# Designs tried in a protein design run: designed miniproteins, single chains, continued (4). Part 26

Each design is a single chain, and the fold is of that chain. pLDDT is the mean over its residues in the fold that is shown.

## One batch from the design tools (miniprotein)

Design m12933
Fold by ESMFold2-Fast:
Structure m12933 (fold): chain A 81 residues (1-81)
Amino acid sequence: GMILNGYGLSLAKQGRYEEALKMFEEAAKKGDGRAYENLGKLYASLGKYEKAIEWYEKALKIDPNNEVARENLEKVKREMA
């Protein structure tokens, strides 16, 4: 969970996006809801807005009061309009 998210963020900062994605996906499989937000942010940074929306929506299904996921989802939808 938390360690995998931290490592994934470090990899993303280095431009190692494929490896970062694998770390976030593993964290998500272990039930770490923060990994869903990180996957959304990673896909948005790569311009893959449809995938970013999917991951933010999954984060909101886990926690409907997740303001970070909600705000980022709305921002991505505006960028696609």
Scores: mean pLDDT 81

Design m12934
Fold by ESMFold2-Fast:
Structure m12934 (fold): chain A 121 residues (1-121)
Amino acid sequence: DSVLEKAVDSLSEEDKKEVLEIARLIVEGSEEEAERALREFLKRLEKEGKPKEVLAAVLAIYVAVRITGEVTLDPTITGEQLRSNPEAAIEAFRRAAELAREFGLDDLAETLELMAELLSR
């Protein structure tokens, strides 16, 4: 999405490096460490007054990394990628929805929960 891509572009070079490090932890299977790092990063963005679209973009990257198994800043994921590993996609959407609710991104959480339900059918 152009809105999410623009939000990613608004991240500083230091923030982008931190997102890539979190992505690396996910791909290496350090899930608990990755999730802790992601929570601390999202808390910092919220404290700095970043718009909700930036937090949503970071969560979209988290979903993309979990589904593709690749270290990326690209929040975009195709329908083909979603269908190639539906169990991983469902888990990624559900976990991202829990994080979205923790940060007051309720509309995003509902969308992610709906996507998980549609893939499970």
Scores: mean pLDDT 84

Design m12935
Fold by ESMFold2-Fast:
Structure m12935 (fold): chain A 62 residues (1-62)
Amino acid sequence: SVGEEIQEKYGPAISEAADKGKYEEAIALMEKAIEEAKKLGDYESAEVLEAILENFKEESKK
């Protein structure tokens, strides 16, 4: 599925950045993943990723 392709392409890099506290990098990667999901017509995956992005933005303020 498109969601699996996005997870395979961006997932490891996003997870590594977040685990290292590099939330600005994780946010940038999430925004690219959301844009690609929308371009591929997977708006459901894009919406889920946007919710996770908001959580990363809150974590970056701590």
Scores: mean pLDDT 79

Design m12936
Fold by ESMFold2-Fast:
Structure m12936 (fold): chain A 85 residues (1-85)
Amino acid sequence: DELRRAVEEGLRRLEAFLERVAEASRDPRARELLREAAEHARRAAEAYLAGDLEAAEAHNAKALEALAEARALDPEAFRAVIEEV
């Protein structure tokens, strides 16, 4: 059960980070991509815990792609959240 707890804790931290970036962002496209990244991260975590490693990898890839595009559109929103901590 340690694996489940670690994955759930990691997902909560990631979701909190993405929410803070979305709050800092003024770009509606970047905010939408951050929402997509959060959804794919959640699906990846669920697939991983279910033992579906192929689905987990596919969703992780999509989450990373959405994050990269969001960062390219609004790098200052990411900077604001990262530099706050």
Scores: mean pLDDT 85

Design m12937
Fold by ESMFold2-Fast:
Structure m12937 (fold): chain A 104 residues (1-104)
Amino acid sequence: MVERFRYRGRNPAFNWILEGELVVTEDGRVRLRGRSFDENGNPMGEPVELEFEEDTPLEVIRDELLEKIAEKAAKLPPNDLDGLLRINAGVPAVLRLLVLYRNR
């Protein structure tokens, strides 16, 4: 049986719409995806996606998220602020989904 968590919120600093979905599959895999949109529904940057086993500690999930973002950031020029914003756009929704998942 599949368990699903959805998050929808607003970032007050940027008026971004935050959307996320977390799915627990029957084989004990957890998949999550976080996205941001502007006030007109246009995508802000790239989605952030993570996959882990249901019993994975939060600290391990955190480290995987940080490594994934760091690998993308390492490919950007040092002064590419737009690139940094793009690769981080889904992170707030992912963090909110992880809080919901932990407190289930």
Scores: mean pLDDT 78

Design m12938
Fold by ESMFold2-Fast:
Structure m12938 (fold): chain A 70 residues (1-70)
Amino acid sequence: INDEIQKVRKEIRKVLDELERVGSDEQLLEVGKILRDYSLRSYYNSNNPEKRLKILKETLKKLKEILRQS
């Protein structure tokens, strides 16, 4: 599970880097909302690595959707 968490974190970082390069100001505001939601959900699930992995995967999916619209 730790290896999978690290893999998803690496993918999120790559997508965020791409969004910073090509995203509009409006898209970056949506990214900010997604990251705020992620931070709150991660805090509530700090003791559950399986739920944190699910939250990371959902966050990656949302970020990829914004990038697809760029």
Scores: mean pLDDT 78

Design m12940
Fold by ESMFold2-Fast:
Structure m12940 (fold): chain A 56 residues (1-56)
Amino acid sequence: SELLRELLEESARYTALAAKLVVAKKLGDEKEAEELEKEIEELQERIARLEAEIAA
């Protein structure tokens, strides 16, 4: 299923961004952390949409 492939790819991207966010917060890089949080929020919405389509 194409949707399952997209979900796998977006999930891997989420993991990478979440790891970068942890590092940015530990370094006190507030600007980088804020930018990463915005990207993660958009990605979470995309993942939720894909999960909903797969479950439908």
Scores: mean pLDDT 86

Design m12941
Fold by ESMFold2-Fast:
Structure m12941 (fold): chain A 73 residues (1-73)
Amino acid sequence: MSEKELEVEVLVSLARMYISLGKQFESKGDIKAAIEEYKRAIELAEEALKIDPENEEAKELLEEAKKKIEELE
């Protein structure tokens, strides 16, 4: 595994964690906190895609987080 591959894995893992946090805030009715966590997930997924533009998991996480924000805003 190269340093770039490891960086992408870390960014994708963090994006996944922030999506999970957003879903937890949604289930508690904290929509503002949910949106903030989904925005963090977007930033991390976009950073991963700058390093690896073909990363399918990063693309899926980006789409999921964007869709969640559209539904909540």
Scores: mean pLDDT 86

Design m12942
Fold by ESMFold2-Fast:
Structure m12942 (fold): chain A 60 residues (1-60)
Amino acid sequence: VSEEDIKRAVELIRKEGRTPSQEVLNEIGRLTGLSVATIKQILATLPLEDVPLALRELSV
């Protein structure tokens, strides 16, 4: 996963907030390699400010 992919995923989350559309969740999954379920759990569990670090740490 590239730094550009993480940056784009973070931008999508900041634009959509905690309840992104299914289309946006699928796009974040493609950019990060994470499942939609994992992305939803991150958004439900962490403050929005901590989401970029979590995405970077969990993306492989």
Scores: mean pLDDT 77

Design m12943
Fold by ESMFold2-Fast:
Formats: structure tokens, C-alpha cells, sequence
Structure m12943 (fold): chain A 86 residues (1-86)
């Protein structure tokens, strides 16, 4: 399964409120993107999905961890927006 397909499935699971399923898809997307050396925008999208899913679950500590990784990967503005909600 390609990273983009995993990101789409993760986003759909988030929309449906299936946060644990969303986390699994986004974690897989990170694995594929890192292993294949894919563009950083895909990794940033996966980190954003993980931060949002954990925030929706009420796991603020995990949400902060993934938002910080998103910032480090170049998603600074979007990461700051997520962090402000925590």
C-alpha cells in the first residue's frame, strides 16, 4: 500500500471518529514514507494526522510529540496551530 493511500485511509478514519484506526494508518504512512525516502510533505501530513488523532483521543502528550515532529519536518505553521489547541 502506497503512502498516499494510507494517508487517505487515515484521514477517512479520523472523519468517522475511528481514532485508533486512523493512528494505525498514519503510523504505516510514516513507515513507508521514511523507508522509501518520500517527499517531506507526505511525512508532514502523516505527523499531522497522528497529532490530530491523539488530540481527539485526549492524549495531549502524544499530540505534542507528533506536532513537534511535524514542525521538525517542515510543517511549522500547521504544527503551531495544533499545539495552540493543546
Amino acid sequence: MEAKELLEKGAQALKEGNYDEAIKYFERAVEVAEKEGLPKDLIVRAYAGLAQAYLKKGDKEKAIEWANKMREAGGTVAADEILKKI
Scores: mean pLDDT 81

Design m12944
Fold by ESMFold2-Fast:
Structure m12944 (fold): chain A 55 residues (1-55)
Amino acid sequence: MPTVAELEAAFEAVRDRLSPEEAARLRELIATYRATGNEGAAFLADALIRSVRGR
């Protein structure tokens, strides 16, 4: 599972490829993971980033 720092770095790397809605969703998921340690939030954030990288 990625760390918060790894997800934040990956988000920054794909920022220009994100819609405003995708960017807001990613910020929410990363914030949830940081606050709660919820691995489901980390998994969804990682999956969204990988989807964007594959475009």
Scores: mean pLDDT 83

Design m12945
Fold by ESMFold2-Fast:
Structure m12945 (fold): chain A 83 residues (1-83)
Amino acid sequence: MITKEEAIEIARRALKIAKAAKAPESLIKQAEEALKAAEEAKNEEEAQKAALEAEIVEGMLRIMAATGVIPKEVLEKAEKEAA
């Protein structure tokens, strides 16, 4: 099971990628909510849920790049900046 610190790192990365990729506001908001949930997590179960939400955002960004909604090059640059 993941720690709160790991969940915060995962959520921060997802939010950084979403913002850098200029994702739709709904996805950026979802990433922000995942980060807030990770920061407010009181136990490992809550941390795990927050991390999963952040990973879903990253998955959606990759699907959007694959379908051309976001340019693939923009997502690749955003992922590099988040590393």
Scores: mean pLDDT 82

Design m12946
Fold by ESMFold2-Fast:
Structure m12946 (fold): chain A 76 residues (1-76)
Amino acid sequence: SLEEIKRWFEEKYSPEAAEVGIEAAREAQKQGLSDEAIRLAGNWAVALYELGMSREEAIATAVAIAKVFQRMEERK
């Protein structure tokens, strides 16, 4: 669930990085992505933010990556 994803990020990352990951996961959920793609969006957003991307750019890029992942999984 999204609540379990939030808790996982809060335990693993700094508060600021966790917020970025949680926002990306929430955005992916709003766009109807699978639980696996939602988790992927959160993890990528944290990684991109820590590498110096802005919060907004990290979230948008991570959600785009998660959408590609979901399309690839639908083909299996």
Scores: mean pLDDT 82

Design m12947
Fold by ESMFold2-Fast:
Structure m12947 (fold): chain A 83 residues (1-83)
Amino acid sequence: MEELRRAGEEVINAKTMAEYREALDRLEELVVERLGPREAASIITAAALLSIAEHEPDRVLDGVPLHVRAFVERTLELVEERL
């Protein structure tokens, strides 16, 4: 879980869309390593949908509004529940 939390912090602290995509890819790779590609896709999709439904965008990177913190926190929660 500590590696996933650190990857999540990199996503939250990204300053550009390029940094965000790189950090997001790393977080997704770690989720795939722990749960496999099918469960990882399910969790990431659920976290994204829940963050959009329940929260307002908290970041704007290169003009793109994003639900960054809520998405990361929900992803980590869902991964921990499956372990």
Scores: mean pLDDT 81

Design m12948
Fold by ESMFold2-Fast:
Structure m12948 (fold): chain A 66 residues (1-66)
Amino acid sequence: SALEAGSKNAGAAVRPELQELIRRVGQEAVQVEVEIVGDGVKVTITSPEATVTTLGTASGATTTRE
């Protein structure tokens, strides 16, 4: 139960951030790549204007923009 709650919390932390990014990028063509990295999830969003990478784990989330 505690482990399951932790996993759901990690996913929930990344999901709102991704939705906000998609909303702000608008209707432009966007590519989304999801990769499992150890105990976390790495999500890379590529748009014509920028590439955003978000790493979400049980210990926190980190976002990088280029």
Scores: mean pLDDT 60

Design m12949
Fold by ESMFold2-Fast:
Structure m12949 (fold): chain A 90 residues (1-90)
Amino acid sequence: AREEFGKGLGYYKQGKLEEAKEYLEKAIELDPENARAWYLLGEVLARLGKLEEAARYLRRAIRLAERDPSLRDLARQARRLLARVEARLA
């Protein structure tokens, strides 16, 4: 879980979006409560143009982050990205 998330983040920082997606999908499978993994996967999907899928994952990230006060900034960032994704779908 931690290793898969770390690899996904590493590939994301390198612009390797398909590899980032693969490792982030593994991260959420191993730890479905990892709000950061759901958020980053939503961001990767938005960059790949998979907007409907990005919106679904970002809503999951928001629901998880809202349960944890330490993730307030993540919830805010996820809502901002979701708003931009939904605007592109309209």
Scores: mean pLDDT 87

Design m12950
Fold by ESMFold2-Fast:
Structure m12950 (fold): chain A 90 residues (1-90)
Amino acid sequence: MSLEEKVEEALAAFRATPAEEVAAGLRANAELAEAKAKALEETNPEAAELYRRAAELAREAAEAAAAGDYERAARLAAEAEELIEEANRL
């Protein structure tokens, strides 16, 4: 799946979901990515860094979603997903 396809899927899902629920889900994703980064710090520092960056993007996506900016939220969420996929290949 391309970045553009991920953005389109995320945007469609976000528009079908209450903003508070979208924001909560994105915050939960950020917490999971941060926890994964901590777990990988000693064994795979490159993957840990990608998960840390993904967590930051997911937090920004949550803030955008809370503000009703679903297009920005979808883009940031898709970028976070790409980083997680890259980390999982390492």
Scores: mean pLDDT 87

Design m12951
Fold by ESMFold2-Fast:
Structure m12951 (fold): chain A 62 residues (1-62)
Amino acid sequence: ELEKVKEEIAKELGLTPAQVDALIETFGVKTPEEAEELKKRLLKVIDNGRATVAELRAQAAQ
């Protein structure tokens, strides 16, 4: 169900319900399947960004 996937996105990404609603509207998500794909894409981007930021912070601390 779309609402359940929205709650999962909010929890996994640390977003408020209002921010998740804005994200759903921006990407034109209409089905639970589209919301799941958006969640997967965002998690991949965050994981890649988190790894890069961790490397930069480690270098700066040296």
Scores: mean pLDDT 73

Design m12952
Fold by ESMFold2-Fast:
Structure m12952 (fold): chain A 69 residues (1-69)
Amino acid sequence: MITDAEINRGIADILEAIGNLFLKQGKYEEAAEVYRKAAELYRQSGDTEGAQRMEENAKEAEKLAEKAK
C-alpha cells in the first residue's frame, strides 16, 4: 500500500525539480516558495536531510530575488 510518507516524498522530489527549473529561469521568488513546500513534504516523509537542503535552497533563492530588484 502506498503510504502518506511515500506520497509526500515523491511530491517533494517533484517540487525540488520544479524549484530548480524556476531558479534556472530567474524566477527566484517562485523557486523559494516551491523549495519551502518541498522542505515541508520532505519533513513530513521523515527526510530531515532533504528538508534542510530545501530550506537552504530557499534562502539562496531569496537572496537572488533581493539582488534582482
Scores: mean pLDDT 82

Design m12953
Fold by ESMFold2-Fast:
Parts: C-alpha cells; sequence; structure tokens
Structure m12953 (fold): chain A 55 residues (1-55)
C-alpha cells in the first residue's frame, strides 16, 4: 500500500506549514483532492519563503 508515501508527504507538508504531522496525515487520508491541495499549498508556501530570502 501507499501508506509510507502518504506518511512521507505528511512529514514534508507538516514542516512547510508548521502543523502536526498526524493531523496532516489524517487530511491526506481523507481524499486524493485534499492531498493535491495540501501539496500545492506547501509548495507555494516554500516558494514564497525562498523568494523573500532572495530579496
Amino acid sequence: GGDEALRNEAEEISKALGRPEEEVLEELKSGEENRTALAREAVKKMGMDTAREAL
């Protein structure tokens, strides 16, 4: 099963968004659409932080 992949994704999103890993993991398990949305939000957050540091 893909549980290991979901756990790894939850860990990365948790670090990016500053949320508990277990809470993020539960949201990822609730649906594929939620997983895609969370991943996009985490990438956007990291991208904004990188752009700000480059200024």
Scores: mean pLDDT 69

Design m12954
Fold by ESMFold2-Fast:
Structure m12954 (fold): chain A 55 residues (1-55)
Amino acid sequence: SPADLRARLDALLAEMAGLIDQIEANRDDPERVAEAERRLEEVVRQAGEVSDQLE
């Protein structure tokens, strides 16, 4: 349902915010930043897919 998709989008946006905070907190650690950036790319991709389904 659209409500289920919106709830999933909200969860993905919350995860994205957490990953951005993690990247900022670990700016002096390139390996931790790279891992968080890989996860962020996947979360952004999933958020885009859910957003497209919402029209």
Scores: mean pLDDT 85

Design m12955
Fold by ESMFold2-Fast:
Structure m12955 (fold): chain A 60 residues (1-60)
Amino acid sequence: GPFLARVLEDQPQLTPLTLSLKKGDVVEVLKVVNDDFVLAKSLATGEVGYVARSALEPIP
């Protein structure tokens, strides 16, 4: 199911489908797409987009 994760490092928007995020932001992971990427919603902006899994730490 969906879970919360913290952004470990600033993430620039590389494409229109990816999220721009700041270190310490919290996202809701909606779907794990593959080993490299998740679909997530930024709680700060409400935007939905792709994020590298390596940039995120799950919040228990």
Scores: mean pLDDT 82

Design m12956
Fold by ESMFold2-Fast:
Structure m12956 (fold): chain A 79 residues (1-79)
Amino acid sequence: MEEAERLAEEAVRLAREAARLAAADLAAGREPSEEALELAREAERLAEEAVRLAGEVSEEAAEEVRRRVAAVVAEEAAA
């Protein structure tokens, strides 16, 4: 469970870093770099792996990880 939560947090960190790199590239008048795109893909993979690892423990654990990830995303989007 703890490892699944840690992977979910790491996925959020990578997603934020990818967004920052992409924003910097766009501000410079260029398309997002391959590095920014790779970080975004890795963030998605880590989030999916976190849910899968929690699911190996129990379906309730997977739901808890899913809710925590959704809460962080909502916090970033909401005021």
Scores: mean pLDDT 70

Design m12957
Fold by ESMFold2-Fast:
Structure m12957 (fold): chain A 70 residues (1-70)
Amino acid sequence: HMEEELKRLGEKVENNDLTPEDLERAQRIVEEAKEGNPELAVEAEGIITYLLVKFGYPKEFLKPKKFTPK
């Protein structure tokens, strides 16, 4: 369940317990959603980015993925 993972990340960010591994897993969730539902992938990326920006994590921890629709 993607929503559960996103909530879990939010809690970790608030507790200052976020790890690079968690960020990588978040990217995998986005990638999975992208294959089944691109709209959900965009929303998931927004949530992750919001959390990272709010707490000042550098983008180097998170590798962005480009999606080129046909």
Scores: mean pLDDT 61

Design m12958
Fold by ESMFold2-Fast:
Structure m12958 (fold): chain A 72 residues (1-72)
Amino acid sequence: MEELAKKAQEAALAGDAEAAIKALDELTEEAIKKVKENAEKIEAETGLSVEEIIEKLKAHTEGLKKKIEELA
């Protein structure tokens, strides 16, 4: 996940909107996978359902994609 986050940041800094968007999608998929793998622990610690956390992650990624598209 750290490598995908680094790729997304480097692509965004280079002005490569397509690469940045792709890296954000990959990062979001990895984050969703990690949330599902640790569902019981995350739900116990946060009080939020896994579905709510996934929705928040997806909404955040969509917001970032929109900003990248506007800057491109």
Scores: mean pLDDT 74

Design m12959
Fold by ESMFold2-Fast:
Structure m12959 (fold): chain A 74 residues (1-74)
Amino acid sequence: MAADPKDIEEARKAVEEAEKTGQRSGATIRLSDGSTVGIGVRPRTPENKEQADKDIEEARATIEKLEADYKASQ
């Protein structure tokens, strides 16, 4: 369950772009077992602001967990 650090970095950039632009963003993180984790953030609109905020929080939590797992595996 160690993630590719390059994919973690790309996922962080995708989340930062979503926060700055309010536009849809996403990334895929590959794990050492060959599985993948998708990160997706919905466009931020008045209608879905709460859901978009949750997408960002969940994406950040997933990235932090994978980064911590990677550090623990070093």
Scores: mean pLDDT 78

Design m12960
Fold by ESMFold2-Fast:
Formats: sequence, structure tokens, C-alpha cells
Structure m12960 (fold): chain A 64 residues (1-64)
Amino acid sequence: MLSKEELIALGDELAAQGHPQLGAVLNSLAASTDAETLSPEEIVELMRENGFDEEAELFEKVLA
């Protein structure tokens, strides 16, 4: 489970590593959810629902 702050920090880290699109998607998800935490599975599912299939696959390799 990742908090909103952890999700934003992870997004910034991945952007710094050369994945700015994945970082932007993670920041967007953190801003759009009212949940205090999100599971890796919930994050992947939200990415797929929003058409970010490539970012979802990359995220699965990083955290799940």
C-alpha cells in the first residue's frame, strides 16, 4: 500500500530516472483519489482504465 505522498515521491523518482510519463500518471492518480493509500493492484487497474497500458506494465515490474 502506498500513501499519496509516497505515490508522488515515487512518481518524481521515476521521472528523474527517465520515465516522466509514468511519473505524471502516478501524480495524477494521487491527486484524483480520496483514498489515503492505494495498493499496487489498484494503481495498475486505474492506469489500464485510463489507457496507460505501457505505464501499467512498467509499474508492475517496479512494485509488483
Scores: mean pLDDT 76

Design m12961
Fold by ESMFold2-Fast:
Structure m12961 (fold): chain A 80 residues (1-80)
Amino acid sequence: SLEELKKGIEEVIEEARRRLAEIEAEVAETGDYRAGIERETAVGREAALKVLELIEKYEKETGKEPTLEEAIALATLTMS
């Protein structure tokens, strides 16, 4: 359902935020900003791919897809 899609996306975002907080703490301790940026970029990419997988699952289960605008908005919220 659309509600399950939204919940799945919220869980992906929550996990990404947790990972980003860990990276920020490590960068604050080590001063390695380059490694921090690369890892943050990887987290964003992985979250975006998981959102796309959830959308694909929704399409298969319902025979309908969210609008392209909705998909882009959801991806943008995950990627800066």
Scores: mean pLDDT 75

Design m12962
Fold by ESMFold2-Fast:
Structure m12962 (fold): chain A 99 residues (1-99)
Amino acid sequence: MEPLSPEQVRALADAIRDSLKAKVEADPELTPEQKERLLRVLDKIGEALVSDPEAAQRVAEALRNGDKEAFKELLLEIARRVMTPEEVELFQRALDRIA
């Protein structure tokens, strides 16, 4: 895979963050408190992707291949590095519904 430029990494991270935020905000089963927490979690994941170009490249490859399970697993690996176990559990449950 050809390496992503820093601009492409930022654009990918922003696109993923914004897409997942829209799905969280539109989910009628989430409480306002759960939505606020998940939106903060998604901001952390976006910044983690920008800080880790290799992880961003793996995510881009999973998206290009249409591999939803690899995409979820990669986001959860990032989440486990930057979030508390409780935030990871909330994010995993949300991913199972929206991605």
Scores: mean pLDDT 80

Design m12963
Fold by ESMFold2-Fast:
Structure m12963 (fold): chain A 111 residues (1-111)
Amino acid sequence: SAREEVLELLEEMIKEAEEVLRLLLEHFDELSPAVHYAQSALETLRTAKRLLEAGRLSLEQVAALAENAVRLLKEALDLAKAAGAPEEVIEEIEERLKKMEEAVKKIKEIA
């Protein structure tokens, strides 16, 4: 079903967001702004998944939340760059963000 496809895409986005948060926590304090934005993105995706599973969100609402999570992670990336994150960490986060943007595009096409 369309809902099952969107749930799979949300699970992939959650996995990518978890890895971004893990990478940031290797280099930054848990109280850093970059970590805060990444945590907010992950919680947004987890909430979207939980509420979609409960039948409490439309696919269009899920698409909006997923897009907002990507915006929060882009802010986390910009803050990590400003704080002097290693180039390899920046490149890894950028690659994961690209995969998440592809997932958002697919969710929007299904919704």
Scores: mean pLDDT 91

Design m12964
Fold by ESMFold2-Fast:
Structure m12964 (fold): chain A 70 residues (1-70)
Amino acid sequence: SLEEKAQKLVDAAKTLLDEGFSREVVIQYLVREGGLSREEAEELVDLVEAGKYEEALKLAKEFLERHPDL
């Protein structure tokens, strides 16, 4: 589901940052594996770094809605 996909992106970003991966590596992960644009990935990482997880989840859902299932 869209909710599950969004939650996985937020959880992945948190985990990578918590494990000491650079901001750039997390952005590249979200673009490559999450299908987000670079700008969308940067916005999501900003919210995750700020601890705004509920806002990050909402934003991730909005970004994924822009990328329809083929």
Scores: mean pLDDT 82

Design m12965
Fold by ESMFold2-Fast:
Structure m12965 (fold): chain A 119 residues (1-119)
Amino acid sequence: MVEVTESGGGTVAEGGSLRLTGKISAPAEDIVGVSWLAEAPGKGGIGIASISGDGKKTSYASRVAGRFTISIDREKSTAYLDMANLQAEDTATYYALAAVLEDGVIKLVFGEGTQVTVV
């Protein structure tokens, strides 16, 4: 069974930076893509950034474009979200949603998330 473990969150001042890490227990060749989602109270989950499993295609929500960078380390099966110039509205629990190929079927897997609080 594939598992995702998110880490790297914490409490930071406005204008600060964090790196979030999403470790995926699947081989890199089985990872179709990874999306970072943010869930804030009362707003539901929103897509923040996405990357293809080969690392060649990225997309960003307009509110974070130019401030956040998504990347993937294929040898480590690990996705990163580098967050710069953090703002109060970035306060949320962040999840790494991995699309993983198992037995010819794409499954969506995410962990317990990592909390980011901007003060």
Scores: mean pLDDT 87

Design m12966
Fold by ESMFold2-Fast:
Structure m12966 (fold): chain A 99 residues (1-99)
Amino acid sequence: DEEKIEEQLKRAEEAIEKYVNSTDEAEREKQKEEARSAVSGALRIAVLNNDEEAIEKILKWIRELAEKYAESNPEVAKFLEEILKELEEFIERVKNSKT
């Protein structure tokens, strides 16, 4: 479901933007979890549909976003890299379970 994946990625991007613009630690933690949840939701949709193109699109999106924030907001780039690692580990576990 391409539209649902795009909606989740848009939610993640909006959460990251709110994180960057917030001075409240509780709000930052909330937005960080919202971004993680949205990206994980998008990946789950792609994996459940065996949509390899969508999986690659999600991974590419998070890599490009991490690169974008690497100079301006290294802390954002860092947690995006952590999310990317979690997603890659999840994909590897799913592949090993279905072979």
Scores: mean pLDDT 80

Design m12967
Fold by ESMFold2-Fast:
Structure m12967 (fold): chain A 91 residues (1-91)
Amino acid sequence: GVPSDEQLEAELAALRAATEAAREAAERALRLEREGRLSPLERARLLTVLGILLAEADLVARLARRAGREDLAAEAERLAEELRELFERVR
């Protein structure tokens, strides 16, 4: 089966909030890197979180398409693109 519209909207809202938090963490990491102060462990943890969120955004996009919610799929794909850009900047 596919999740309900309410479940998809809730998952997308959670992904949006997590992506915003990841963006703030990435900006902090990039500032620390410019100062020569970014720990390899902090970078690895952030990259792991970004990878998980990217996989979740791709899953939500696929589930939204299967449910006929192209609007939600498009937003999930936009979040996935933002997460990919953050991953490449931190990597």
Scores: mean pLDDT 89

Design m12968
Fold by ESMFold2-Fast:
Structure m12968 (fold): chain A 61 residues (1-61)
Amino acid sequence: MSVEEGIALVAKRAGVSRELARRLLEHEAPRSLEEFEKTKEYIDPELLEAFRAVIEERERA
């Protein structure tokens, strides 16, 4: 899943704008892939791919 697809998914599910969905994903997503793997059991399964995409984009920057 791309970051753009993840933002669109959150916007659709939460009924919010793409701008707000981006902020929610960045705020709620774990800081690193390592933290993500430790906490993924507490994350909504439908949001796992969106969170991973945001984290991967941050780590590539």
Scores: mean pLDDT 75

